# Designed miniproteins, single chains, continued (3), part 70

Each design is a single chain, and the fold is of that chain. pLDDT is the mean over its residues in the fold that is shown.

## One batch from the design tools (miniprotein)

Design m10410
Fold by ESMFold2-Fast:
Structure m10410 (fold): chain A 118 residues (1-118)
Amino acid sequence: MEEGRRVAEEIGRMFAEGSELGERLFAANLADPTPASDEEVEALLERLRELGASEGLLEDLRRALEAVAPSRAALATLEEFIDRAAAEGRSGDEIAKIVNIGLTVAGVELRSLAKRKE
């Protein structure tokens, strides 16, 4: 019974961190819209794999990155977050989950802008 409460609290914390990251990714994409290369995206995924992220989470992230089409500035923001979180001893799976939430948030905000009529 208490496990469900702990899971909800953990999800809440990850969502808060991912939402903040997503706002930063959205701002970075607007400031510099130069697209990241496929090689730069694969290098980020390989970094997360080295940190112990599961293949399922890495595939989810790869699809999220394809959908968002992050700029080089946004990818650099992700790399800075990953390096900091890894230095703090956070697991690859936890980092990957937060990054996936951030990409989801950024993607929603970017799609909302794209729907604005010129």
Scores: mean pLDDT 79

Design m10411
Fold by ESMFold2-Fast:
Structure m10411 (fold): chain A 71 residues (1-71)
Amino acid sequence: SAVEIASNKLFNHIELAIQADNLEEAQRHLQKAEKELEKLKNLDPSAELYTAAHLSLIGAKEEVRLKFELK
């Protein structure tokens, strides 16, 4: 399904952002994750899936912030 494709791409980009060796790479993957989250939102996903996806992206942004000491 389109929901499954968007969620899979979202979680893949989150993982790649956290694993990134530099800030530019991490930010690029976070941007791609945000685009997939927007696609997912427009596909009317379950509340549980959207909440999990949104919280995972927030967590990834915080991990990237801490890893690269963004203020």
Scores: mean pLDDT 86

Design m10412
Fold by ESMFold2-Fast:
Structure m10412 (fold): chain A 83 residues (1-83)
Amino acid sequence: SNKELVKEFKSLSKEEQEEVIEIAAERVRDLLGFETLEEAKRFVQQVLDLILQNPDIDMSGFPSGVLESKKAIKESIEEVKKK
């Protein structure tokens, strides 16, 4: 759920949060065909901000790119936590 994602992300340090965005952006760039990592980072940040501001939102009706970005963020949080 978004609530669990928000809790996990907020438990990370600022440096770890930045690493999550970087890892998620690299994955999303390849999946969604962004030309630059910077564009992918902006998109991931927008999706993350949506989730952080709306932890109770049902995202099932959202575009596939948003859902894939949420998945990438969740997977990146787990990767950073394993360090």
Scores: mean pLDDT 85

Design m10413
Fold by ESMFold2-Fast:
Structure m10413 (fold): chain A 69 residues (1-69)
Amino acid sequence: SMAKETLQSSLDHVVNYYRSQGKLEMAEAAEELKKEMLEYSEQNPETSLDELFALFQRKWDERRERLEA
């Protein structure tokens, strides 16, 4: 779907950003979250792209805090 393609492309950008910075643990965490978000989108097809990005941002902020602790 268009929403899935847009979500995947946007999240790939986040993963590639951390890889380019040499932050491999952050890149791996972002890749895992990307997979979770794509699966969530497939199981919850009524969820809008804006809601998916908001959910990603919240979960990513939580993961970053744990990785920095």
Scores: mean pLDDT 82

Design m10414
Fold by ESMFold2-Fast:
Structure m10414 (fold): chain A 115 residues (1-115)
Amino acid sequence: SLDETKQLLLEALGHLRRAAQYLLNGDLESAERELERARELLAQVPSDDPLRQELLDTVRVLEMALDALRNKPSPEQLDAINQMLRGIILGYDRDIELLKKGILTTKERQRWQRS
């Protein structure tokens, strides 16, 4: 149902937001666990949901950040990763609130991804 899909997406967003925060804090093991949970939830979302693919793309970006952080990044690489992670956290805090209120539309999701 739409309500079940919304709940799965909200839970996946929560896990991705926590994964980004753990990566920012250097807690790589907790970040990996949160990413695994996000993947499990997104696998239950219908394949035609436009937000599902966008969140799976974010899982991939965060997995790449996790790998980079495990391989002793340069100071410049670390700064770039940290800036990206902060951006993801800010965007997801907004999207979680919009989804809870039932106001986040497909068009608003698309605009957010293009910004």
Scores: mean pLDDT 79

Design m10415
Fold by ESMFold2-Fast:
Structure m10415 (fold): chain A 87 residues (1-87)
Amino acid sequence: STIDNRMDTGVRNVRLAVDYVGDGTTSNFDRAIQMLNDAYRVNSGHGRAVQDLIYTGIRTIHLSRDDPRGAYVDMRRIYQDILRITS
């Protein structure tokens, strides 16, 4: 379905954002934020719980730019929560 296709695309973008944060460099944080904004936009109007978690991810990266390790741990947790909802 269209909703399922949007969810798949959003989940892939969130995983990519986690990978960018996981590189352990702050220079990749902007790339991660871009991927999350794209995921948020794709899920706009569908999957409120997933949309809220993506927004939490965006906030996490913005607030934790000086703590890449902490941002990575939090982003992995958010990604796992999204996977549970979309499974």
Scores: mean pLDDT 70

Design m10416
Fold by ESMFold2-Fast:
Parts: C-alpha cells; sequence; structure tokens
Structure m10416 (fold): chain A 68 residues (1-68)
C-alpha cells in the first residue's frame, strides 16, 4: 500500500520538524560552541530524515506505477 509508505514519510518529516524546533529552543538557551553544535546536530538529523522520507516516497511511487 503506497499510502502507508507516504504516511510513514510524513510522520518522519513531522518528527524531524519537531526535533529541529526543540533544538532551536535549546540553542536559544546556549552560547558559542554549544549553540553551533546544536545547530549542526539539527541539520544532520534533518538530512537523515529527508533521506529516509525520500526512500519511502520512491518506494510508494514504484507501487503506484505498478498499479497503473
Amino acid sequence: NAQKLIDEANKLLEEADKYVEETVKRAAQSTGAEMAELFREAVRYRKEALKKANELISEAQKLIDEEN
């Protein structure tokens, strides 16, 4: 079911957005090197989430193509 994969991808992106929001809040409470490290961590987390979401969407597209 392609919809299941799309739902998983959307959930993963929502979780990544929440993580970035929390990390930005933590960065606001931090200074210097700690702030920079938190931003770098958020960027890496978002990139990994986007990669996984794209893989799920690609698999969903493949299933849709097989149905059409």
Scores: mean pLDDT 81

Design m10417
Fold by ESMFold2-Fast:
Structure m10417 (fold): chain A 61 residues (1-61)
Amino acid sequence: SMMLMADWLVEKGAADDRALAIDLIQLSYPSLPRELAERVTVELWERYKNKPEEELIAALK
């Protein structure tokens, strides 16, 4: 499921692959362990899956 969410982020132009998507989130939240970075990725998918791409990109900054 997280792979599909990472693919969704790539399709929306937010990341090149799953690892990069999680790494981008860890760059925004460097104190988060990898497990929490993955959870944040899931949370972003749920919040932004039906929103425009620009809102998702802003959330990753």
Scores: mean pLDDT 59

Design m10418
Fold by ESMFold2-Fast:
Structure m10418 (fold): chain A 94 residues (1-94)
Amino acid sequence: SMEEIEELKQIIVGEFEWMLRTTPLEDLVSEAEAYLEAVLKLMEERKVPKEEQIELLEDIKAAAERLAAENPERRAALDQVVALIEKKIEEIRK
């Protein structure tokens, strides 16, 4: 249902945000990439519409951008995560 999809999206955004805040800098980009790959695989297996997948990635991107602004020490790694998310959005749109 749409309600179940929205709840799942909220959980994923929250988990990703927690990971971006707590993962050691040396592991952050690789952990974010692995998480995004796992999330997209889950969304595909559950037949979540393409538009909903893009919306989720845009929400995750917004969270990463906000955290980069709020945490100068993590900014360089978080900017790499933002670029990775943008690449995934483009791959889905094609």
Scores: mean pLDDT 86

Design m10419
Fold by ESMFold2-Fast:
Structure m10419 (fold): chain A 66 residues (1-66)
Amino acid sequence: SKYIKEGQEAYKKGQEALARKDYLEAQKYFITSAKYFKKGGDYAEANQMYNKALEAARKLAEESLK
């Protein structure tokens, strides 16, 4: 599926953003990935991507407190 491939590419970009501690971009990419997996019918992967977006948002909040 085109949507599954786009979801995988967005996930890869999210992981790269997370590795460089760009938590805002990581959150955006994980949300984009979730939307593509959902369009592709992979609700389990979409749910995992939403969880990763929440983790990135939490790290962004933690950095704001330091």
Scores: mean pLDDT 87

Design m10420
Fold by ESMFold2-Fast:
Structure m10420 (fold): chain A 82 residues (1-82)
Amino acid sequence: EELQKEADYFRKKAEELLKNGGSLVEAASYYWKAAELYRQLGRLDEAIEFYEKAIELNEQSTEVGRLDIEEIKKRLEELKAQ
């Protein structure tokens, strides 16, 4: 229950940042946090979706993000290889 609420919170934060023209790297970070929590919940389709969004937004940004994109890509491939 708490993990799902936290995942939904981070997803909404990422969506709000994108809607309001906020930081792409910050939105990517929130999608990554949501994806990690959805993965822990066993909601793998959602985890995959939000990992992909995190990678895309971080790569679109002109700013240096704090996300380890290679690590995220590895997790994404592990989930897809299911």
Scores: mean pLDDT 79

Design m10421
Fold by ESMFold2-Fast:
Structure m10421 (fold): chain A 74 residues (1-74)
Amino acid sequence: EEELRRLIAEVRELLARLPSLSPAERMRAIQRMFDLMGRLQELLRANPDAPEEVRAEVRETGREAGRAVDAVAA
């Protein structure tokens, strides 16, 4: 739970900083977001008893991260 919330917060912090980053910094931030989202998925699989509130935050954060990646790729 604590690790899930920590990773969610890190992804959200990266998302908030994206508009102010240089292209090179933005690419590094996107790579970091992919790594963090992978860890979040592994932790959700390993913790089926995680609260629904935390699971909902992971899903929403994943959608936001995906949209940010798509915007950079477009």
Scores: mean pLDDT 77

Design m10422
Fold by ESMFold2-Fast:
Structure m10422 (fold): chain A 96 residues (1-96)
Amino acid sequence: SELERLEELMRRAYETEDEEYVEEVERLARELDNEEAYRLLARLQAEATLRRNPDADLDKLIEIVKKKLEEAKKNGNERDIIIAEAQLEVLEEAKK
């Protein structure tokens, strides 16, 4: 399935830390245009950001994502709500 292909590309992106695989994941997620694909994309992007910025202020990042979530809810942008919620889950897990 397309979702299985997305999961395999995510695994390769994590293993190689290669921006090329991240770009392929983003393209496939947009083509699938469903909740699971956007959640996987958002998780990959958040985890990649944390790996590249190990000294990042997690509390600050959480506040930024919470503001994006509030704006997305206010505007009724379902895709952005899904993405922000998935990013917040990754950041809160990293803080534990």
Scores: mean pLDDT 75

Design m10423
Fold by ESMFold2-Fast:
Structure m10423 (fold): chain A 87 residues (1-87)
Amino acid sequence: MSEEEAKKKMEESAKEAAEGAKEARRKGEEGDGTGFTGGALRAIGSAIDAYLAGKSMGKKEEGAKAAAEGLRRGGDLKGAEGFLKNA
């Protein structure tokens, strides 16, 4: 994967993580446990994809920051903190 492709994948995956986190929050507020789980899995999976894209460029820290930023934009502050600490 080129550095340009990896950067694009990192940005796109961070956006998906934000959308998944927003969906989880909205569905949780609605009492939709299935929708909450789906949104949470989308958020976590996309955050991992953003991290792995950064890592593939030798920029593990940038990937972790992109993943955390995506989760934070979606309102998952605890998930963002956990990602930065464990990545």
Scores: mean pLDDT 79

Design m10424
Fold by ESMFold2-Fast:
Structure m10424 (fold): chain A 74 residues (1-74)
Amino acid sequence: MLSEEQEQRAKAIVLDALDEAEAIYKEKGEISEEEKERLLRKMREQLLAAGIPEDEVERYVEGLRAALERFEAE
């Protein structure tokens, strides 16, 4: 289980990734597959650097992937 401090750091990292995705969408009108994969890699690296265990990191990465896929599906 994540500590409360680790959970708060993970949430901040996820929100930053979502904010970047929204900024790309506003600027370009779409998020390419290459940009989605870049965002997923960046978030994975940031979560690992923040001391989040790899199994938890993969859960957050899958959550972001699902959110990005649904973002353009309305």
Scores: mean pLDDT 78

Design m10425
Fold by ESMFold2-Fast:
Structure m10425 (fold): chain A 88 residues (1-88)
Amino acid sequence: MSDEEKAQAIEDAKPTLEKELQEALEKLKKEPSEEFYEALKKGIERAIAFLDKVLSESAPDSPTAKAAQEVKKLLEETLEKLEELKKE
């Protein structure tokens, strides 16, 4: 799989991921659940760890590295929002 193909796959997944994360946050707001909160947090942490691995295997200036950094930032921002939601 080429670097451009990897970058394209990440870019194609980004809008769906953003929508799913937003829907998950909204669901937590309407139906607060510690179990759901913890599951979502672990899922995001695993996704960040996977992106860190992708970044370590990619050239710093590659399209894949750029796309992975953008998705990682989105995940980190969502994680911060989750922690705020847990603390009210």
Scores: mean pLDDT 79

Design m10426
Fold by ESMFold2-Fast:
Structure m10426 (fold): chain A 94 residues (1-94)
Amino acid sequence: SLEELRAAYDEILRLVREKLAGKESVTKEEAIRILREAAREVKERHPELAGDIDSLLGQFLRLLDAANKEELTVEEVIELLREAAREVEETLLS
């Protein structure tokens, strides 16, 4: 359901924030690793949402490539992840 999807995306956001705690910035590669780990943890709890979570990952990677930055602030990573979630949700509601 859309409600379950939103809850899973919020859980990914919380885990990413937790994994980024105490950091000012991360490399592009570190941002990808942290998001993949957070997504893996949420997919273990919600295997039925694995496809939708992979869509979030794909959209995040696309936005990250478009930003063309080797290093991002924690705030920039969170903003890109929120944008990726918004775009995936819009696609599902279209």
Scores: mean pLDDT 84

Design m10427
Fold by ESMFold2-Fast:
Structure m10427 (fold): chain A 60 residues (1-60)
Amino acid sequence: SDEEYLAALEAVRDDPAKLAAVAIGHLLRLTFGGVRVSDEAAERMGELTGMVELFRRARE
């Protein structure tokens, strides 16, 4: 569920590499799984994508 996914990201938020791996894995499942998402879930995914991008830029 979306709540479980957010909890998983929170558990690894202090490790950018693990955070990115969890976020990317979930995005791939959504993309290839043909899953319909609620507006709320889409908003959460947007926030997570932004967070991953911030960590990528900070690492540069």
Scores: mean pLDDT 63

Design m10428
Fold by ESMFold2-Fast:
Structure m10428 (fold): chain A 56 residues (1-56)
Amino acid sequence: ETAEWRRWLERFQEATADDPRELDDDELARAISEATGVPLQTVRRELERKREEGER
């Protein structure tokens, strides 16, 4: 779980050079989906989970 999320953030930063903390949740989920090819709904679900954990 944590390893998959970290890989998505790495690919997102490789593609955009943006700081993921500067984006709102919708923008971040869309950007990760575009960079990784993971479905947007899957990324949004994981991001919601990370917010509950306090990592986002």
Scores: mean pLDDT 70

Design m10429
Fold by ESMFold2-Fast:
Structure m10429 (fold): chain A 96 residues (1-96)
Amino acid sequence: ALDAAIEALEAAARRAAEAARAGDEEAARRALLEMLRAVDRLADLVEDPKVRRQIAATATAMALAAIGALLDGDGEAAARYVEEGARRIVELARAA
């Protein structure tokens, strides 16, 4: 269950980063929303409330940074925020 949730999160993050780099702001925002839904599903599989809070905080910071970069027209920065956020969330989930 956890590995499948991680795979789904990584797939959603890849789609968001690809859309951001392509300059498709609408597709990037939609994929980012899908990624956040995947994060929620992953967090539900984590028993430690402290790790759940760390995942939520990381996802919130990533989403705000990615949206800010998209609004500035910086698709590469948005993609990097998404990729780094996904990596950190996966590390937190696997360590729990």
Scores: mean pLDDT 87

Design m10430
Fold by ESMFold2-Fast:
Structure m10430 (fold): chain A 89 residues (1-89)
Amino acid sequence: MHKERIEEALEELEKVFKATPELIDRIKKVLSRMPTDEEAAFVADELVSIARMVEGIFKAKGEPLDRELMNKLLEKSIEGTEKALEKKK
């Protein structure tokens, strides 16, 4: 169940929000380091929520989605997770 949620989230980030292959690979590596599949699924869901929020903001402004900005925000979010995992060592 949790692995299916992770896969769905990664597919949405890649296909709908056009996350770069490099960013998707980085996310997969971080998720594989999570203590549980449940925590990994939560992080994946949060990344999708961030992407949807950014899309919503641009739609509200009547502007096309800035995919570069979206990729940067997702990268910063996953970097925060990486730092949290490093502190648990």
Scores: mean pLDDT 80

Design m10431
Fold by ESMFold2-Fast:
Structure m10431 (fold): chain A 111 residues (1-111)
Amino acid sequence: SPYSAEERAALAASEGFHEIYEDNVKKAEELVKEGKLEEAEKYYKALLDGLEEVLGPDHPLTIETKVRLAEVLKKLGKEEEAEALLREALERAERTLGPDHPFTLRIRELL
């Protein structure tokens, strides 16, 4: 990542960054509701790439985006790709949030 840990934390803590993240998730979820699953997949993949670059792969928002992408992939019948993303998300959540965190438990239930 081109950003330091301190710079990434500052970006993640900013109200403007959270607004951009929430707006992007809302747009992707609207595509899912409209049955535009291939468009939602592309949107979540682009969002995930951006979050991995800025926040890194272990950030909770990055992990949450992987879970959301995996749910779209399951709806598309891409079961193996979805399972691979969920297993990666689970490993990262266990390391960063802990194995008993509510989010970690939810990822495990999706597998």
Scores: mean pLDDT 81

Design m10432
Fold by ESMFold2-Fast:
Structure m10432 (fold): chain A 66 residues (1-66)
Amino acid sequence: MVEEAARFVEERVLEAVREAGGKISIEDAVSEAAAEALRELLEAGMDESDAQLAVRKGVERALEKL
């Protein structure tokens, strides 16, 4: 579950950076995408601790690929 959620977050962050296309900073694109992904995971009924871990892992993985 956490691994799948982390993958979802990673994909969202990478997509947000690509869509931004240099119009906003990478930091701003990552921050916005991470906040939206966290909200979606919580709304889907994921535990807050698991959702936060998934966001952290997903963001870390996305940043390693940028």
Scores: mean pLDDT 81

Design m10433
Fold by ESMFold2-Fast:
Order: sequence, then C-alpha cells, then structure tokens
Structure m10433 (fold): chain A 97 residues (1-97)
Amino acid sequence: MSELERRAEELDRQIARAKEEGAEPSRLVELYIQAGLTYDSLGRYEEAARYYQEAIALDPDNATAWLLLGESYRRLGRDDESAAAFQRAWDLLAQTA
C-alpha cells in the first residue's frame, strides 16, 4: 500500500469519527477536500469527484471545491459537467473581486 493509499484510509477514518462526534460542517468540508485531493493524487478521479460533491453539499459557496470538482470531471472526460463546475467556481470568485 502506498503512502497516498494509507492517507486515504486515515482520512476515511477521520471522516467517520467526525460524523460520530457531530463535528461542525466546516470540519467535514475540510476532510472531504483532503480526501478528494488524495484520490486525485492516486489518479482515482471518480472517488475524488464524489468527495468534492460531498464538500459542496455542505458548503455550496466553496469555490475551491468547485474548481477541484471541475478538474476531476475534466480528467474523466465529463466536459459539460467540468465546464459547469468551473463556471460556478468562477462566479463565486468574481463575487469577491
């Protein structure tokens, strides 16, 4: 098992524990993004996209999660979904400019 695979297993355990402890949504969003990034590094883009979707479900205004989701969809060849995710991230970033 690679270091990244061990990191993914550790994050899955941390997510389960955070849910059991009733952690704040912001903590779950952080863990979901970390898990997604780990799966992206493994080239497992479908798993990464699912974690970014879970982060977005808790924090729909998280531009970082939308950017990362768009890149995962692009890697999967899901070009329309990728474009939509990037557009959402761009719109969110424009609100802070």
Scores: mean pLDDT 86

Design m10434
Fold by ESMFold2-Fast:
Structure m10434 (fold): chain A 85 residues (1-85)
Amino acid sequence: MSPEELEDRKLRDQGIAAVQEATGLKVTEVESERRGPTIISTVEMEIDGEVKKAKLAVRRRGNTLHISLQFESGEQRHLDVPVRP
């Protein structure tokens, strides 16, 4: 695995952890792809006993991760968290 692939995995995992921390919900990664500077993941979250799919976008700018979460309902959430070393 290349250093770039390892970095992408770390940023994706940090994004997932940040969403779990902010929502209190378990987030499960289904698939992930890089599009330019952004890592886009399809995730599953259990909400009120139902499994919902969402798109998670994680982008690093300096020492900040910009995270957007979009549900199939069209609801969106945005988080900015510090990049962990």
Scores: mean pLDDT 81

Design m10435
Fold by ESMFold2-Fast:
Structure m10435 (fold): chain A 72 residues (1-72)
Amino acid sequence: TELELAQRVVEAANAALAALGLEPLPLPESMEEAREAEARLLEIGAGLSEEDRRALLEAVGRKQAELAAELA
């Protein structure tokens, strides 16, 4: 489901956040919470150094690509 895909992306983002010493986001339980998590990740990314932001975006992008490949 779309919610399960969003949860897997947030899990990947949380692994990257943990590596950066940052607080994890709660796993979304609804599509509304998934949108809130996405908005929160963008806010966190905007406040990070270029290197840390790149690490976070690469983790998210890699997971999105992996999930897209599984759906193909």
Scores: mean pLDDT 81

Design m10436
Fold by ESMFold2-Fast:
Structure m10436 (fold): chain A 78 residues (1-78)
Amino acid sequence: PSEEEINEGILLITAGVLKVVAEQYRKQGNFDLADALERGAEEIERGDAEGVRKQAEQLRDVDPQSASLLLRAADLIE
């Protein structure tokens, strides 16, 4: 596969993982985190690197692992 195909696959997997994490936060009653993660995943799917980075900033202190995934996705988009 091409580098572009590999990057596209990574982005799709990352968006899927973030949606699963969002669902877990929603079940725990943490709706703000769930919404931020779902929005981040949607922005990855749209190819909006700047939007993804904004969601990562909101998550840095609360969920640094998800924030790191968002930042890596933003770098792959741009």
Scores: mean pLDDT 84

Design m10437
Fold by ESMFold2-Fast:
Structure m10437 (fold): chain A 61 residues (1-61)
Amino acid sequence: SPLEEETLRLAAESYRLAKASNNPEVFKVLLDGMLQMGKAKSLEEMLKIAKETLEQIKALS
């Protein structure tokens, strides 16, 4: 689905930025975001968490 594809794209971008940053705090945000996405009850909730996680990582990078 388009929501699933966008969620995975945002998750991949978050991982790419975390890897490039080599900053433990960025990996901590990534891990928390991934765990919260796993607890999400809908694709819309997962997408929201993925967007928020990426924004937090960008702020730290």
Scores: mean pLDDT 86

Design m10438
Fold by ESMFold2-Fast:
Structure m10438 (fold): chain A 73 residues (1-73)
Amino acid sequence: SAAEEARALARFQATLDSLIEAVKRGEITLEEAKRIIDDLLAYAEQHFSPETVARFRALADKALEELEKIAKE
């Protein structure tokens, strides 16, 4: 349902925000954060529509861009 998709996207965004903060604090590596994001996207591909997966990918792409900037500075 649209409500289930909205909740899944909100939980995914919260997870991405948590991973970015953990990398900033040195609690996990950039590569560990990327692996977690890749695993979550692989799970999404098995359980959600292509349209919903595209929305997960858009959120992940933005988070990965932020993570790459942290790693280079």
Scores: mean pLDDT 86

Design m10439
Fold by ESMFold2-Fast:
Structure m10439 (fold): chain A 85 residues (1-85)
Amino acid sequence: ASAGAVAALSEEEQKEVLEAAKRVLKDPKDEEAIEKLGRLSGKGHARAVPEVSEEDAIKGAIESAKKYPVEAAKNALAGAETALS
C-alpha cells in the first residue's frame, strides 16, 4: 500500500493500520493481522483513487499482503506513522 492510501483513512483506521502492521512484523503468519492490514490498505487506496472499485482494491491489497506480508507491513507502518505524526 502507498503512503497516500493510508493518509486517506480516518485517524482511528490509521491507528488500526499501525497496530496490524506491528503485529505482522512480529509474526508474519498472523493471518488476522495480514487480512486486516490488506482490507484497510485497500479501503484507503479506493478512497485516494475514485476510479478504482473498493471491492477490487480490497481484494488486491489482501492478496498482496498475504503474498508479501513483511513488505506490506513495512509500507503500511511508514504510511501510518507519517499520517499520525
Scores: mean pLDDT 79

Design m10440
Fold by ESMFold2-Fast:
Structure m10440 (fold): chain A 64 residues (1-64)
Amino acid sequence: SEAELEELVRAGVEAERAGDTEAAAEHYQKAVALAPTPDGQARLSELARQVREEMERARKAAEE
């Protein structure tokens, strides 16, 4: 499902921000397995961008 894909991308971005590039790669590989097409790859890239922005927004919202 898309929710599972988003969860894996979110975990990958979190690992990347923590400096754990191996864990990030593992999460992204699992996400790619769920979306193994060129269109799926493009969606993963878009989701990763969106997750980074969402993390910033969520942090600000939690503080407010």
Scores: mean pLDDT 76

Design m10441
Fold by ESMFold2-Fast:
Structure m10441 (fold): chain A 67 residues (1-67)
Amino acid sequence: MGNEKVKKLQKQLKKAGFLPDDYPIDGVFDEEFLKAYEKFIEHYDKDGNGVLTKEEIEEFKKKYPPD
C-alpha cells in the first residue's frame, strides 16, 4: 500500500541526512517527511531517476494528507 513507499523514502532520507536518525520508519506521512523529501529531490533528482517525483508526492498527499 502507499505507506510502503513512505517507509522506503524514510530509510533513504535518514541515510542521506535529511531526516534525524531517530525518526521512525513507520510509514507515517507528515509535513516533516514531505519537506525533507522535497529537499532531497531538488538536490539529487532532476527527472525522477526511479524515486518518487514531486508530482507523485502531491498525489500521495491528496490520498493520505498529513495530520
Scores: mean pLDDT 65

Design m10442
Fold by ESMFold2-Fast:
Structure m10442 (fold): chain A 68 residues (1-68)
Amino acid sequence: MEELRRVAAEIINEAVEKAKPVLTDEQIQQIALDLHRAAQRLMAEVTDVEEFRKRLQEEADKIIEKYK
């Protein structure tokens, strides 16, 4: 449980930091919210930490691509 939350925080923070120089504060806030929702869904469905990291990173990439 705690390990999945730590991985989620790392991925979300990295996505936000990468978005900061290119996107508006409103877009960054939306990305963070979308990623938190994705992380919550995946934590309910996935028990393996490596699979969780992979799935959440795929969601992060898709969400960021949406704002390009």
Scores: mean pLDDT 79

Design m10443
Fold by ESMFold2-Fast:
Structure m10443 (fold): chain A 71 residues (1-71)
Amino acid sequence: SPRQEEIKKRLEEIVERFARIGDKIPEEKRAELERLIVRAMHLLSDPSKLEEAEKLVEEAEELLREAEAAL
């Protein structure tokens, strides 16, 4: 679906940005980002869970923005 493709693209952008900052962010924030990404990936595979996946992607985007700003 178009919504699933949009969420997937946003998640891919999160993964790329996360890979760039690597070990430069605090361990607690890194672990939280990894948990959000993994959970969003699992939910994205289920069409009935797209709203939940989108919320996790939004949370990951915000946490990533904060992590990047702290560099």
Scores: mean pLDDT 83

Design m10444
Fold by ESMFold2-Fast:
Structure m10444 (fold): chain A 105 residues (1-105)
Amino acid sequence: VLELLEKAVETAKKALEAAKQGNFDEAIRSLEKALEYVRKAAEEATDPEIRHVLQLVAREVEDGLKEAKEAYEKGDKETAIQHAENILKAVEVGLERVRKLLEER
């Protein structure tokens, strides 16, 4: 679970870097890969509380990805970058929360 979330964070960071460089097709592709890692982490989670947290993170990433794609299609690159930043933060907060749940048990 943690290894998948760490990969999701790393992939989301690369997506944000690509977006800032104007490589939006690459950024969207990387964000979709980050979402896949979060979904896999949720599926592999045996603890119901951790699974629920990861399901919420996956939904937030999915919604943010939809908004990033819509902003990019409209030519609003600044808004698309902002959604990429929000997605990264959501995954980072999710990782921290899962780490605390695992360490405090």
Scores: mean pLDDT 82

